# Designs tried in a protein design run: designed miniproteins, single chains, continued (3). Part 79

Each design is a single chain, and the fold is of that chain. pLDDT is the mean over its residues in the fold that is shown.

## One batch from the design tools (miniprotein)

Design m10731
Fold by ESMFold2-Fast:
Structure m10731 (fold): chain A 69 residues (1-69)
Amino acid sequence: SMEEEIKKKEQEVIRLTSEGMTKAIEQGDLARLNEIGQLASQAIDALRVDKDFEKAEQLLQQMQELLKS
């Protein structure tokens, strides 16, 4: 269902946010901490407010790419 898809993507946003913020804090990288927070907020809004799954996927991909660096 649509709600199941939203919940699944929300869980991915939460996971990536937690991992990314932890790494940024450990490294003292305030710019990355802010960027991850902004991407997470935008992704949740895309899923819950806009119902824009394409935008949510793009934002999730950006978060994943940040975690690889």
Scores: mean pLDDT 86

Design m10732
Fold by ESMFold2-Fast:
Structure m10732 (fold): chain A 61 residues (1-61)
Amino acid sequence: DYVQKAYDAGIAGKGYEADLWGQKASEAGVDRKTAMRYGLEAAIKNALWGAGAAFGAADGS
């Protein structure tokens, strides 16, 4: 499953691998919207993980 591989690579911070798997998913006829949604979700999780750590530290106020 190319979409899942792209998502996993994205979460791991391997942007070049995520792009390669995303391209293969698109070439295999997988809906680009679905592939992009998984990629965006991975990016949001990475951003929220970093931002959430800072916000969680402030939750004691």
Scores: mean pLDDT 59

Design m10733
Fold by ESMFold2-Fast:
Structure m10733 (fold): chain A 90 residues (1-90)
Amino acid sequence: TKEYSDQVILLAGEIGRIAVEHASPELAREATRRVGEAIVEAQEGNVEKAADILVETARELAKALKDSDPEAAKRLEELAKEAEKLKKEY
């Protein structure tokens, strides 16, 4: 439904924001690309695919930031769990 697509887009925006603020430029570019892919999938009604992309992207970013920025890493793990929940509820 539109409600789940909107939630995926909000999660995508938050993951992208954290990547731009906290990750290296290279990781931020890749994360922004993946986030954009998820938004397109959500807009096309592929909510499960969009959520999967966000889970993968958030967890990869969390792993990369674990030692340098543990607070950002923790927030990314929380966002990954929210994306998994959306996929399960959809």
Scores: mean pLDDT 85

Design m10734
Fold by ESMFold2-Fast:
Structure m10734 (fold): chain A 78 residues (1-78)
Amino acid sequence: EEEKKKKEEEAVKKLEEILEKIENGKEPLDPEEVNKEIIENMANISDEEVKKEILDKLLHPEVDKDAALKAIEEEYKK
């Protein structure tokens, strides 16, 4: 359980770093690479509320977060 919690905290931190890079716009971000990192890190988070909070920050407010979360899970399972 402790190892899982540490992994979730690291995944959240990674997603926050991606958000900061997107907001700062200093680096040319590859959308495919960014999307892959988001999917991989989201898969390491078990708490659905935390996932939705991160999706709210990463995605435009108008995006359906439940549909986005389902799409991320399906892509990761491939």
Scores: mean pLDDT 65

Design m10735
Fold by ESMFold2-Fast:
Structure m10735 (fold): chain A 70 residues (1-70)
Amino acid sequence: MSLLDFVIELIKLRKGVKSLTNEQIEVIRNKLLELGYDPNAEVSKYSREELVELAKKLALGGEKDVEKVL
């Protein structure tokens, strides 16, 4: 699972939606790049603590939300 896929799953969970549009996905990709993340990096490259910090920076939840997606 890529970091981008991880963030998409957090957004789906938080908003209760089944999918995002291609335009919404590109906005997320650009936001990750702006924050200094690699959207194509494997999620396993990041620690759980780093993923929780990212979720908080994006206002997508905390530890429990990250655990549900991983």
Scores: mean pLDDT 84

Design m10736
Fold by ESMFold2-Fast:
Structure m10736 (fold): chain A 66 residues (1-66)
Amino acid sequence: SAEALRHFWLGVLADIQDKPEEARRHFGLALDLDPSVFDRFAELTAPLADLKTREEKIAWVEGQLA
């Protein structure tokens, strides 16, 4: 679902920003709404591997939330 995917990306964003409690909360909400989002973890986050800086990764993830 769109709501589960939104919480997934908010969790990824929090993780990149070193906010483990926020990351855990958002990942928990994503899992409760649609656990299959995590089956797609590698696919969804693959573009992050091509980014070099923390700032680039944050900007890209924020783009997923738009």
Scores: mean pLDDT 84

Design m10737
Fold by ESMFold2-Fast:
Structure m10737 (fold): chain A 87 residues (1-87)
Amino acid sequence: KRELLLELAIAYAKLAAHYAQLYLENPSEELYQKAQEYEQKAIELAKTLPPEDQLEVVRAGLDAIPTASEEKAKEYEKKVEELEKEL
C-alpha cells in the first residue's frame, strides 16, 4: 500500500511539473488549473509519507521538467488512473 502511495505521489508530481512547463510555453486556464490540481494532490499525498520518500517525490518532479510534453503528460495521467484504481 505505501509503495503504491509513493508511486502515485511521484506520478502526481511529474504531472504537475509537465503541466506547469506546458503552461509557461503556452499559457491557458486549463493548463494552469491542471498544474495546480496535481501539485496539490502530490503535496497532500507526500505529507503522509516518510521524509526520504517526500524528497524522492520532489526530485521526481524536478527531473520531469526538462522532458515536459503533452505525450508524457498523457502517459502520467494513465499511470495515475491505474494507481488510483489499485488504492
Scores: mean pLDDT 81

Design m10738
Fold by ESMFold2-Fast:
Structure m10738 (fold): chain A 70 residues (1-70)
Amino acid sequence: SRLDEALEQLETAVRMWLDQDRVPSADGWENLVNGLSSQYELTPEETQQLRDWVREVMGLSEEERRERFG
């Protein structure tokens, strides 16, 4: 689905940020979600699912994020 593709792109962006030794910021997450929402023509409900995923990932420690994505 478009939502699944958007989630995969969001995960790819996180991996790229970590590979570049960059820490995901709140502004960076919001910009990615808004960009993906526009790119994949997501509904408000699907966009909220991206935000919920970000909230879950941001709840992880830096070490847990590096284990999952690095």
Scores: mean pLDDT 76

Design m10739
Fold by ESMFold2-Fast:
Structure m10739 (fold): chain A 57 residues (1-57)
Amino acid sequence: MAPKPGEIAEVYSSDAGELVRVKVLASGGDFVGGMAIDGEKYKGKPVGGILARAGRP
């Protein structure tokens, strides 16, 4: 099930080349956009990518 706005999701980020945890702002199909909540370089930045997991670290 697609994550809802305000939930945490793990997405594959093209910018990071890996999975990034984001607080979801928008989703459509397998694509999720949100703010990165973790990671040394990405925290607090907007990140989008393919949904890998919803509600996961």
Scores: mean pLDDT 69

Design m10740
Fold by ESMFold2-Fast:
Structure m10740 (fold): chain A 58 residues (1-58)
Amino acid sequence: TPQQRQDQLQTIRDDIIDQSRQRMASMSSTDQQIIQSITNNTISYIDSRIQDTQRQIQ
C-alpha cells in the first residue's frame, strides 16, 4: 500500500543519515564534503518520493 511504501522510505531515510554520520567520522574533510553532498541529494530524492506517495494515499 502507499502507507507501507511511505513507512519503508522513512526507514531508509533514517538509515542513510545514520550510516553517513558513522562513515564521515573516519574520513578526511574532503571526503566528508563529498559524502555529505551525496547524502543530501539522496535525502532530497527520498523526500520527493515520500511526498508523491502521500498524494497517492487519497
Scores: mean pLDDT 79

Design m10741
Fold by ESMFold2-Fast:
Structure m10741 (fold): chain A 81 residues (1-81)
Amino acid sequence: DVEAAKEKVRELAEKAKEYAKKGPEYRAEFLAELLEIVDLARKYPEVAKVAAELAREIAKESDPEMAKAALAAAEELEKLL
C-alpha cells in the first residue's frame, strides 16, 4: 500500500545517504538504492513527491558523481507529479 511504499522510500533514502557517506567505493550500491526509489514511485505515484525531495537532499550530501545520479533520479521522479 501507499504507506508501506512511503516507509520503504525513506529506508532506501537512508541507505543511499549511508553509502554516499562511506565514499565512492559504494557508488554501485548507492545507484541501486536510487533505482529502487524510482521504481517504487513508478508503482506508487503518490510517493513521487517525497521521493523527489529525498533525492535532492541526497544530492546535497553526495560526491559530484553521486550527486548527478541523485539529481537525475529527482528529475525522473518529478515527471511523475
Scores: mean pLDDT 84

Design m10742
Fold by ESMFold2-Fast:
Structure m10742 (fold): chain A 85 residues (1-85)
Amino acid sequence: SKEEAEARLSHAAQAGMRSALESTDVSEEEALKAINEALKELGIGTASGTADDVKVELEKEELTEEEIEEAKEKMGEALEKLARK
């Protein structure tokens, strides 16, 4: 369901943002921007909030398990790339 996919992606985004903020000098705004760039590239939705409450809102009514996993990987890659600067 869309709600389940949003919950899973929100959890992944929160974990990724927390990790980046704890291990690097990146700002919360930069981390959120990286997540949004990944979601925009996939054309699936947007994210908003802080590292403690970030929420992903999907434009698609349904995502496959493969699409959810790809979105998680893309968000993680974007945050890792940001952390390596």
Scores: mean pLDDT 81

Design m10743
Fold by ESMFold2-Fast:
Structure m10743 (fold): chain A 89 residues (1-89)
Amino acid sequence: MEALRARIAELLARLDELAEPRAEELERLLAELDREFEATVFSGDPAEVYRALAEMYRRAAEILREAGLDELAELFEELARAAEELARA
C-alpha cells in the first residue's frame, strides 16, 4: 500500500516539473475536470475517492493527448492505474 502511495507522490512530483512551463495551458485544458471533481461528494470511503481520481486522471490523459501533450498524458495514465490499484486495496 505505502509503495503505491509513494509511487503516486513520485508521479505527481514529475507532473509538477513537466507542468510548470505549461501551467496556464494546462489550467485552461483541465479546468472543466477540476470543476467536475470539486463537485464530487465524498462519502469518506478512500476506495471511492481513489476510483474518482482514477477516472479523472484518465479523462485528463485523453484531453492532453488530443492537445498533443503525449508525455503528460502518459503520466496521467500511470496516475490513473496507481489510483485504481489503491481503490482495490
Scores: mean pLDDT 69

Design m10744
Fold by ESMFold2-Fast:
Formats: C-alpha cells, sequence, structure tokens
Structure m10744 (fold): chain A 80 residues (1-80)
C-alpha cells in the first residue's frame, strides 16, 4: 500500500541520515523536500560524503518512484 511505502521510505531516509552523519536540518529536509535536501547535502558534507550521499539518494528516489518495496528493503539492509 501507499502507507507501507511511505513508512519504508521514512525508515530508509532515517538510516541514510544516520549512516552519513547528517545534521538534523538535513534529515528533516530529506523527509519533506527533496530539493532542499539535495542543497544541504551538496553544501554541508565533504566531497567524498557528498558523492556517496548523492548516489544513495538517487538510487532511493528511483526505487520510491517505481513503488519498489523490495528494492527499498535491500537498500535499507545495505545501509545497516
Amino acid sequence: SREELIKLTVEVLSEFARKLGLPEEAEKALKSSPLKALGIINRKLDPAQREEANQLYARGVGLVRNGDKEGLLKLLEEMK
């Protein structure tokens, strides 16, 4: 369902923020505004962290757009 997909997306975003040590502002932005989140990622993180963050974020966005719950679960497992 959409509700399950949203819950899983939030869980993925929370683990993503934790894995990359993102500030609270960036974590909140990831959950509410993808454009704002990308801006924070590109400004607040060092170049190596930025590359990893952008790659993981792009992968996550693709999975969400396709409603791919199995892919999101795999991404979540990979981040743990």
Scores: mean pLDDT 71

Design m10745
Fold by ESMFold2-Fast:
Structure m10745 (fold): chain A 92 residues (1-92)
Amino acid sequence: APTAALGPIVVTGGLATGEAEVRGAAPGQAVLAEKAGTGEPIAGGVVTADGVVPLEGLGVGAGAAGQGVAVVHGPDGEVLGRGTVGEVTHVG
């Protein structure tokens, strides 16, 4: 099963940016950073190769700050793997 480790996510001016390190994922699979406990989307990206996947989200407020989890999705939106919690920081 693929794994994803969520790097730090920074939210500034409604834009969330960060990265996930993915292993065992296939090109074209989606990586979504979700708020821990709620599953609310924060940022997303698409696997192009094994390694680092850039993540971006728009319209993200300060309420996203706290803990996030990277989740790997297949083409039908199915969950293929989850990572451990990572940090989401709002900076003004």
Scores: mean pLDDT 79

Design m10746
Fold by ESMFold2-Fast:
Formats: structure tokens, sequence, C-alpha cells
Structure m10746 (fold): chain A 72 residues (1-72)
């Protein structure tokens, strides 16, 4: 991965984290929160792919973290 791709990935991860925090703060219904988070994960994957970045491992980690947070 190029340094430019790594910087793009770091920015996209930071944006995803901020969006996830906003969703958890705003949504009291876990089903609605999950649906919104799934949409944000899909958008993140598309943006990473458009930049030529394989974010599969990062996406798996985020999906696991979301599942754990919503199960608690």
Amino acid sequence: MSPEQLATLQRLVAELVARAEAIFAAETDPAVARARLDAELAAFGERAAAAGIDASTVLEAFRGAVDSALAA
C-alpha cells in the first residue's frame, strides 16, 4: 500500500469512527443503529475500493466491534 493510500485509509477510518459514535449517541433502537452502521460500513468499503485500498480486514474488525457493542 502506498503512503497516500495509507493516509486515505486512516482518514476514512477516522470518519467511520466519528459516524459510528454519532449513530450510537442518536439511536436508542439497536435495530435502527445496526441498519445505519451497516450502511456506513458499506459506504466505507466502497470509498476504500475506489481509492484502490483493500480494506477487508478493517471492515471485518469494524463489523465485529459493532456486533459486540450492540450485543452489550
Scores: mean pLDDT 80

Design m10747
Fold by ESMFold2-Fast:
Structure m10747 (fold): chain A 77 residues (1-77)
Amino acid sequence: AQKQICLLKFNQVLTDEQKDRALEIARQFSDGAAVFQTETSTEVWFSTTNPAQTMKEISEALKAELGITPASQSCTG
């Protein structure tokens, strides 16, 4: 299966503790992940061979544990 890079973008700034937890969640469900933050937004990047399923699992876990919902979501394929 072709590995894809996916992005969940949130129109909010997370605390350092929330960023660390978001990174842990993304790493749990993906082949690799990174979190980037701007002054107004947070981006969760991850790599996966199953983008639809991994996107759903990460977004649902972030909503359940941190109360955040992505403003946009995209994958390279």
Scores: mean pLDDT 84

Design m10748
Fold by ESMFold2-Fast:
Structure m10748 (fold): chain A 66 residues (1-66)
Amino acid sequence: MEDLRAAIAALQAGRPDEAAELFKRAVEKNPDDPVAWGALAFAYQKAGRPEEAEKWRKKMADLAGA
């Protein structure tokens, strides 16, 4: 959960690109956590990357929908 906490801090500091990289590390450690995938999507949206955000949001929905 260290990467998730660090990613949230980066997002709050106005560094969404850094937050996205940290959230990617969090989902690599816990790929079955839909919350982590959703947070990754949110970070990409804040970084101005809506296509990447939508891709990861669909991944979150896939995991949460099962």
Scores: mean pLDDT 77

Design m10749
Fold by ESMFold2-Fast:
Structure m10749 (fold): chain A 113 residues (1-113)
Amino acid sequence: LNEALVEASRAFIYAVAAGGELGLKAADHLVRSLIAYEEGNYDEALKHAKEAIEIGRKAREQMAATDPELLAKVEALVDEYRPEIEKAAQNNDLEKLREIVGEAADKARELRS
């Protein structure tokens, strides 16, 4: 589950960079995953994390086809934040995870503009 939360957080950043409906859908699934995790509903948390991961995969494919320079910038951004995301998930610090992912998402929106 911790690895799934890391990958879902990463996927959300890609989806936000791609914009539109993908970013909104990834946000919904990531939020639902984190809420379920806090409630101890790990099966539901994993299901929503997997949905966010799949949306992020589609976002990466779309950017690769339409704007490979944007994809490269977003990959660098995700790599920059990955150690902090991994540490927050490993420590079960969901508050810090939300803060880090929110910051990365804001930067991803700037890259899209």
Scores: mean pLDDT 87

Design m10750
Fold by ESMFold2-Fast:
Structure m10750 (fold): chain A 68 residues (1-68)
Amino acid sequence: SELEELAEFVRNTPVSELVKELNLDVEQTEMLLRIRGGDGDPVELLRELLERNPELRKKLIELKKKLS
């Protein structure tokens, strides 16, 4: 699924690159670190992040395309 692919992209991309390219705030960065840290299901954590920040979904999809 798209959400599973985006969760894997988040886990495999350097945090510094994600913060820079997506212009993440502190709270968004903390959620991203939880997704990477294995504290819970990364797909469910990403779903919550994107529900709270719907603009990030499009930005993540575009960044994934750019880095592929």
Scores: mean pLDDT 80

Design m10751
Fold by ESMFold2-Fast:
Structure m10751 (fold): chain A 60 residues (1-60)
Amino acid sequence: DVDLLRRQGDRLERIGDRFLEQGDFETATRHYLEASRLYREAGDFDKSRTLEEKAKEVGG
């Protein structure tokens, strides 16, 4: 279900944001990449790409 995938992606992005605030860049990056995957499965390629770039910025 596309709506379920998007909601799960949103939750993972929020969890990643919390780890980023705590300075846990590795865990934040993993959550952003998982969220990106879920958005890609939902067909939301723009949001998937944005999260992949966010993960690269945090992890690089």
Scores: mean pLDDT 86

Design m10752
Fold by ESMFold2-Fast:
Structure m10752 (fold): chain A 94 residues (1-94)
Amino acid sequence: MELAKQALQLINETLLLSQENLKLASEVSPELGKEAEKMLQLVQQQSNQALTLLQDPSKSQEALQLAQQTLDMVQQFSAKVQAAAEAAKKAAAS
């Protein structure tokens, strides 16, 4: 039960972060927005896989591992989007 709860929390955090990344990326450039859309699609696919794994209690550890890998990937992309947004803001202020 605890592993399944952790996996669900990570899935929810990852989806929320992916939505924020899409919003920011789209404000920076159409190209980054398209990358964010592809990332969100991948996140949705991996989240569905993790949710399917959670239907089997014996696979809760696999679901948690997949959820953690997905979050790590999205956090790396979030750093890229934030850096691009700061660069765009600095350019606009100059």
Scores: mean pLDDT 85

Design m10753
Fold by ESMFold2-Fast:
Structure m10753 (fold): chain A 79 residues (1-79)
Amino acid sequence: MKYVGVVVGSDGEILGYVVADSEEIARGLAAIQAAVIALAEGGTAEPVSLEDSPAAEAIRKLAEEVGGEVAAVFRVNLP
């Protein structure tokens, strides 16, 4: 089984994603990616519910395309 970790912007744009065979690894890599983007842009990153994301439909479609499940979604809030 594959797992997808997704990073979104505050506007709902998918900034990036990771695919792994482990839910823990997908979540961890997505958290690192979100933190790196936040540090580079002077913003913050936080875990969010898939359903609270305006990109929820796009994220679900992405998971279907890779044959996996959504492990985590992180939102980057830019100043």
Scores: mean pLDDT 82

Design m10754
Fold by ESMFold2-Fast:
Order: sequence, then C-alpha cells, then structure tokens
Structure m10754 (fold): chain A 63 residues (1-63)
Amino acid sequence: MAKAVAEAAGLRVEATREGEKGSVRIDGLSGTAALDLYNSLPLEDAIAVGLAALEAGEEARAA
C-alpha cells in the first residue's frame, strides 16, 4: 500500500533484497537511512515513515 501511494504521489521508490541484504531508496532519503528503516520495520512501514519525512522536508523548503 505505502509504496503504491508514494508512486502515485510521484515519488520514486526502489527496494531490493538479496540474501541477508536489503536496500531501499525513496526520493529525498539516502540509501543508508532507508536501509536502516527497512531492516528495522516491514517495508510498508519504512516507506510510510520515509513519506512523512519527505513531506516535512517539502514544507521546510516551501517555508
């Protein structure tokens, strides 16, 4: 769900998992920060947190 919402909002989301490794990228988040969220939370929850951070960043840039 969260990934589909992010993509519908025009944000780019990439997630991969190779064995014990994973990587997530959301526009505005560094790969390492997104990876830490992905490893700590299910992917959908990590994306939701990332979206909230990106929205806060957009508001900061607009203000």
Scores: mean pLDDT 55

Design m10755
Fold by ESMFold2-Fast:
Structure m10755 (fold): chain A 78 residues (1-78)
Amino acid sequence: LEEALRYAEKALRAVKQGNLDEALEYATKALELVREEAPDAHGAIAKLQSAIEAVKQGNADAAKRALEEAIRLLRELL
């Protein structure tokens, strides 16, 4: 889960810098790791999925909010 948290933090940084392609890559890696290590972390998974969809839509503000919530939920699992 620590690696998933690191990727989610990288995704948030990328969104803040306007690098949505990089944000999509990092958010996708974070989601894959959470699904493998904590498949029952439904809240974190849902927020990472929401962030990915927001990035695909070009909605940086929605992606930022979803990633901040995902990071909060992932920290609660550590």
Scores: mean pLDDT 87

Design m10756
Fold by ESMFold2-Fast:
Structure m10756 (fold): chain A 75 residues (1-75)
Amino acid sequence: KELEEYFMKYLKVSKEQIEKAKKFVEEGKSLEEVVEEEKDLKTQLVYFSLLLQKEAIKKGMKEEELLERMKKAEE
């Protein structure tokens, strides 16, 4: 939920675009597959961001911590 709010504010994307990007990540689609299936650049950007978020969480960073870190990195 927190990451969805970040994407909506930071990337100016809709909830629909975020949900579509989440499905691509959940299905384990590659970057090439997503680019071929999805023509909307903003949805692609959300997909990339979600992949990075998943990797960071695996390294022991909670979703909330990742979101705060991303916000601070923009200041």
Scores: mean pLDDT 71

Design m10757
Fold by ESMFold2-Fast:
Structure m10757 (fold): chain A 70 residues (1-70)
Amino acid sequence: SESVNALLGGSYVALGVADPEKREEYIEEGLRLAPEHRETLERLGELLSTESPETQRAASDALRNRAKEL
């Protein structure tokens, strides 16, 4: 469950980076799920922010799908 929460948290941070209007909500939710991984989640968000919007969405979907399968 901890591993799943970390991956899900990362997915929410990536979603927040891809959608500026909901950025604060998604990042806060991600940090709530995995607060001890704050630095990792923030770094993931920053890395994805340099990609195209389509790539950011695809990456977010892939991470969330993987987390759900664990």
Scores: mean pLDDT 63

Design m10758
Fold by ESMFold2-Fast:
Structure m10758 (fold): chain A 55 residues (1-55)
Amino acid sequence: SELLERLTGVVQWVAENPDRDWTQRELADRVGLSPSTFSRLFRRYFGVSPREFLA
């Protein structure tokens, strides 16, 4: 889906900038979603929360 493609793009963006102090809000904003919607969909597609992913 288009949404999965956008979320995958965020994962790649973080991987390309590993030294940056990422926040869930910044990632959500990047894909045009609220933090709560982003967290729910990220967990649905990747099996981990954005917070766990960024740890």
Scores: mean pLDDT 81

Design m10759
Fold by ESMFold2-Fast:
Structure m10759 (fold): chain A 85 residues (1-85)
Amino acid sequence: MYKVTIVAESDLSEEELKEIAEYIKLKLEELKKEGIIYDFSIEIDGNTLTITFTAKDEETAKRIAEGIAEYLESRGFKVLKLEIT
């Protein structure tokens, strides 16, 4: 089991930040239902978004983490941290 932590910041409005967090939540819920990930959490603290999830193997963890990071960057976030442990 591999734990992923992604920390990203932006100058987006509170409403836009919440909309982006909700979209990511829906995508992670789909992956959890498919058994690809086991658990996840999403937290907003000011302008910072923290996403944590657990995956079955390192390749799956890396692929999902990279996909989330690319999505966040496309929406104007700066990815500060991406850790797989």
Scores: mean pLDDT 86

Design m10760
Fold by ESMFold2-Fast:
Structure m10760 (fold): chain A 104 residues (1-104)
Amino acid sequence: MAKELIEEAKKALEEGNEKKAAEYAAKAAKIASEEGDKESAIEATELALEAAKKALKKGDGEGAREAAEGAVEAAKYSEKVAGLEAQINEGLALIYAGVAELIT
């Protein structure tokens, strides 16, 4: 389940759909956290962060904001199994969300 959503997130990211990539990644992080799969939860959160970063590099403030919101959500789910790593990722996602607001 989580791995399939991670694959969908990777595909969306390659297609340049950062919002969709973050949405799949957040859902994957939730499922992985519910299953106690720390590795998949971290990978999903990192994919959402990558989507936010890619949107920021494109100057897509709205897409970056939406992707960063997905990354925050993924990190919050992942905190249950990934602890400090999830907290670090949440902090990065909040920074990306703040930058996105400044470039809109």
Scores: mean pLDDT 82

Design m10761
Fold by ESMFold2-Fast:
Structure m10761 (fold): chain A 72 residues (1-72)
Amino acid sequence: GMADGRKNEEAARRAAEEGDATAALAGAHQALMQGDKKSAARGAEYAREAAERVGDEGTARAALQILKKAKE
């Protein structure tokens, strides 16, 4: 539900702040799976920014794919 999506967005934000781009990506993906496209898009932005900061091109690309699906 929306509440679960927002919790996953918050988890993604916290993981990104700690430099864990993979955990941030997982949070964004979970929000998308729960149908909360807005929280998924925000989580994916956090994951992308964290991944770009550490040069993790694979995680950054995966985050962009979640962002694209969230905007559909």
Scores: mean pLDDT 83

Design m10762
Fold by ESMFold2-Fast:
Structure m10762 (fold): chain A 68 residues (1-68)
Amino acid sequence: SSLKKEIEELERKARESYEKSKEYTERLKELLEAGGSREDIIEEASKEGESAVTYGVSVLLAKKLRKK
């Protein structure tokens, strides 16, 4: 069904965003430990935050659709 495909796409998006968030978190940690520039730290933190938000929204939307 179209609903099943929509849920599968959201779950796929959630997995991709989760993986990206983990990568950005690790890079941010390395950058902080190495004493990286404020500009670089802000850039990586922004990417981490964007991926985390995308993950959360995708998970919640998929759960809401599964209850219909």
Scores: mean pLDDT 84

Design m10763
Fold by ESMFold2-Fast:
Structure m10763 (fold): chain A 85 residues (1-85)
Amino acid sequence: MEVVRLSDRIAYATVGDEPLEEQVRRFLEEAGARVGDVIFLEKDGFLSEGVRVTEDREATVAAIVAEADKFGLKPGDRIVLVRRA
């Protein structure tokens, strides 16, 4: 998974064929996710509900995976980090 930085506040990665939980964990680490940042999922130009990054990394990963299942996220879709000001 390659992290693309659009600005100081926005980073994304394209979802690949690996298990989603592992991809989410790697994305949060490589994008440098901080407490209070918000993760969105993007599919065909539509955004999911935001998932807030908390101090509990594994709970954050689980919440993003649950939102991805609800949203119908597939390989080729995107995970987006929006940094809190």
Scores: mean pLDDT 87

Design m10764
Fold by ESMFold2-Fast:
Structure m10764 (fold): chain A 115 residues (1-115)
Amino acid sequence: MLTEEEIRRRFMRIAGELVDIAETDPEKALEILKGMIDVLREMAEKYPEFKEELDAGVAELEATIERAKQASPEEQRRLLIDAATRFVALAYRIALKHPELAQEILDKLEEVVKK
């Protein structure tokens, strides 16, 4: 099981990478965020205890991502940064509540970012 400090450090790294991609390559950021949302949905199916928190958070993130697709380049960048920040915060909260799942969540999210 990961320590809280290791969990925090790895999530902060993911957040930084997502923000950088959203600023430099918004189209790539959209694909990565969708992949990350899919990972959390898979986890919700395996672990129903956090499904309600995930469903609410994912719906808000999906609405923001859809708005970003229709937005001007400057607005798209801002919306994607906001979505990335909220997504990482949601995943981090789940990992802190369920530290036994933190390693699996982080490994899957890191793979999506590196693709």
Scores: mean pLDDT 79

Design m10765
Fold by ESMFold2-Fast:
Structure m10765 (fold): chain A 65 residues (1-65)
Amino acid sequence: SQAEALRNGAKAAEAAGNAVGAAAIRKVLDSGVPTSTRALDALGAAGAAGNAALAERYAQKALES
């Protein structure tokens, strides 16, 4: 599920030491705002790559929708 993908992405980001990226992903998850699979995949990829700022930007866009 999309929620499960977000939880896994947050855990992966946290394990990689990207606390900011993990927090951004959790913010999207906690909001309950519907988001596209593409946006969730982008958040996961940004978090895994260690780009916390990019992860935050994607999370913010998902929340704005």
Scores: mean pLDDT 68

Design m10766
Fold by ESMFold2-Fast:
Parts: C-alpha cells; sequence; structure tokens
Structure m10766 (fold): chain A 72 residues (1-72)
C-alpha cells in the first residue's frame, strides 16, 4: 500500500533529513532555509536512490513538513 511504502521510505530518509537540518543550522542557516535544504535532501533520496512514486514522495514530504513546522 502507499501507506506502507511511505512509512518505509520515511524511515530510510529520516537520518539524512535530520543530519542535513542540523548541519544547516550549525552553518548559520535560518530555520526556514534549514527546513528547505532538509526537504530537498529527502526529495533527492526518495526520487533518485529509492525510486519512489510521486505519491509516496509527496506523502513523506508532507509528514516531514508537519514534523519540522515551527510552533505558532
Amino acid sequence: SIEEEAERAYEKVKPAVEATLVRALNAGASVEEAIARALATARDILRNELGASEEVIEAVLRRLREEMRPAP
């Protein structure tokens, strides 16, 4: 199912997303820029390394955006 594929893809991409986010923040990027870089890293891995469908890519990116969203 799309949900099962998205869960597996999320688990595979999460360490790289977290590493990219931390690295960008430590380099002095804004929170918004760090999130953008982390999402770009996730998209590249999902598309180019995992060969995920666009539906799976969008599901994973949506989840990552919600998790990284600053509190209002």
Scores: mean pLDDT 83

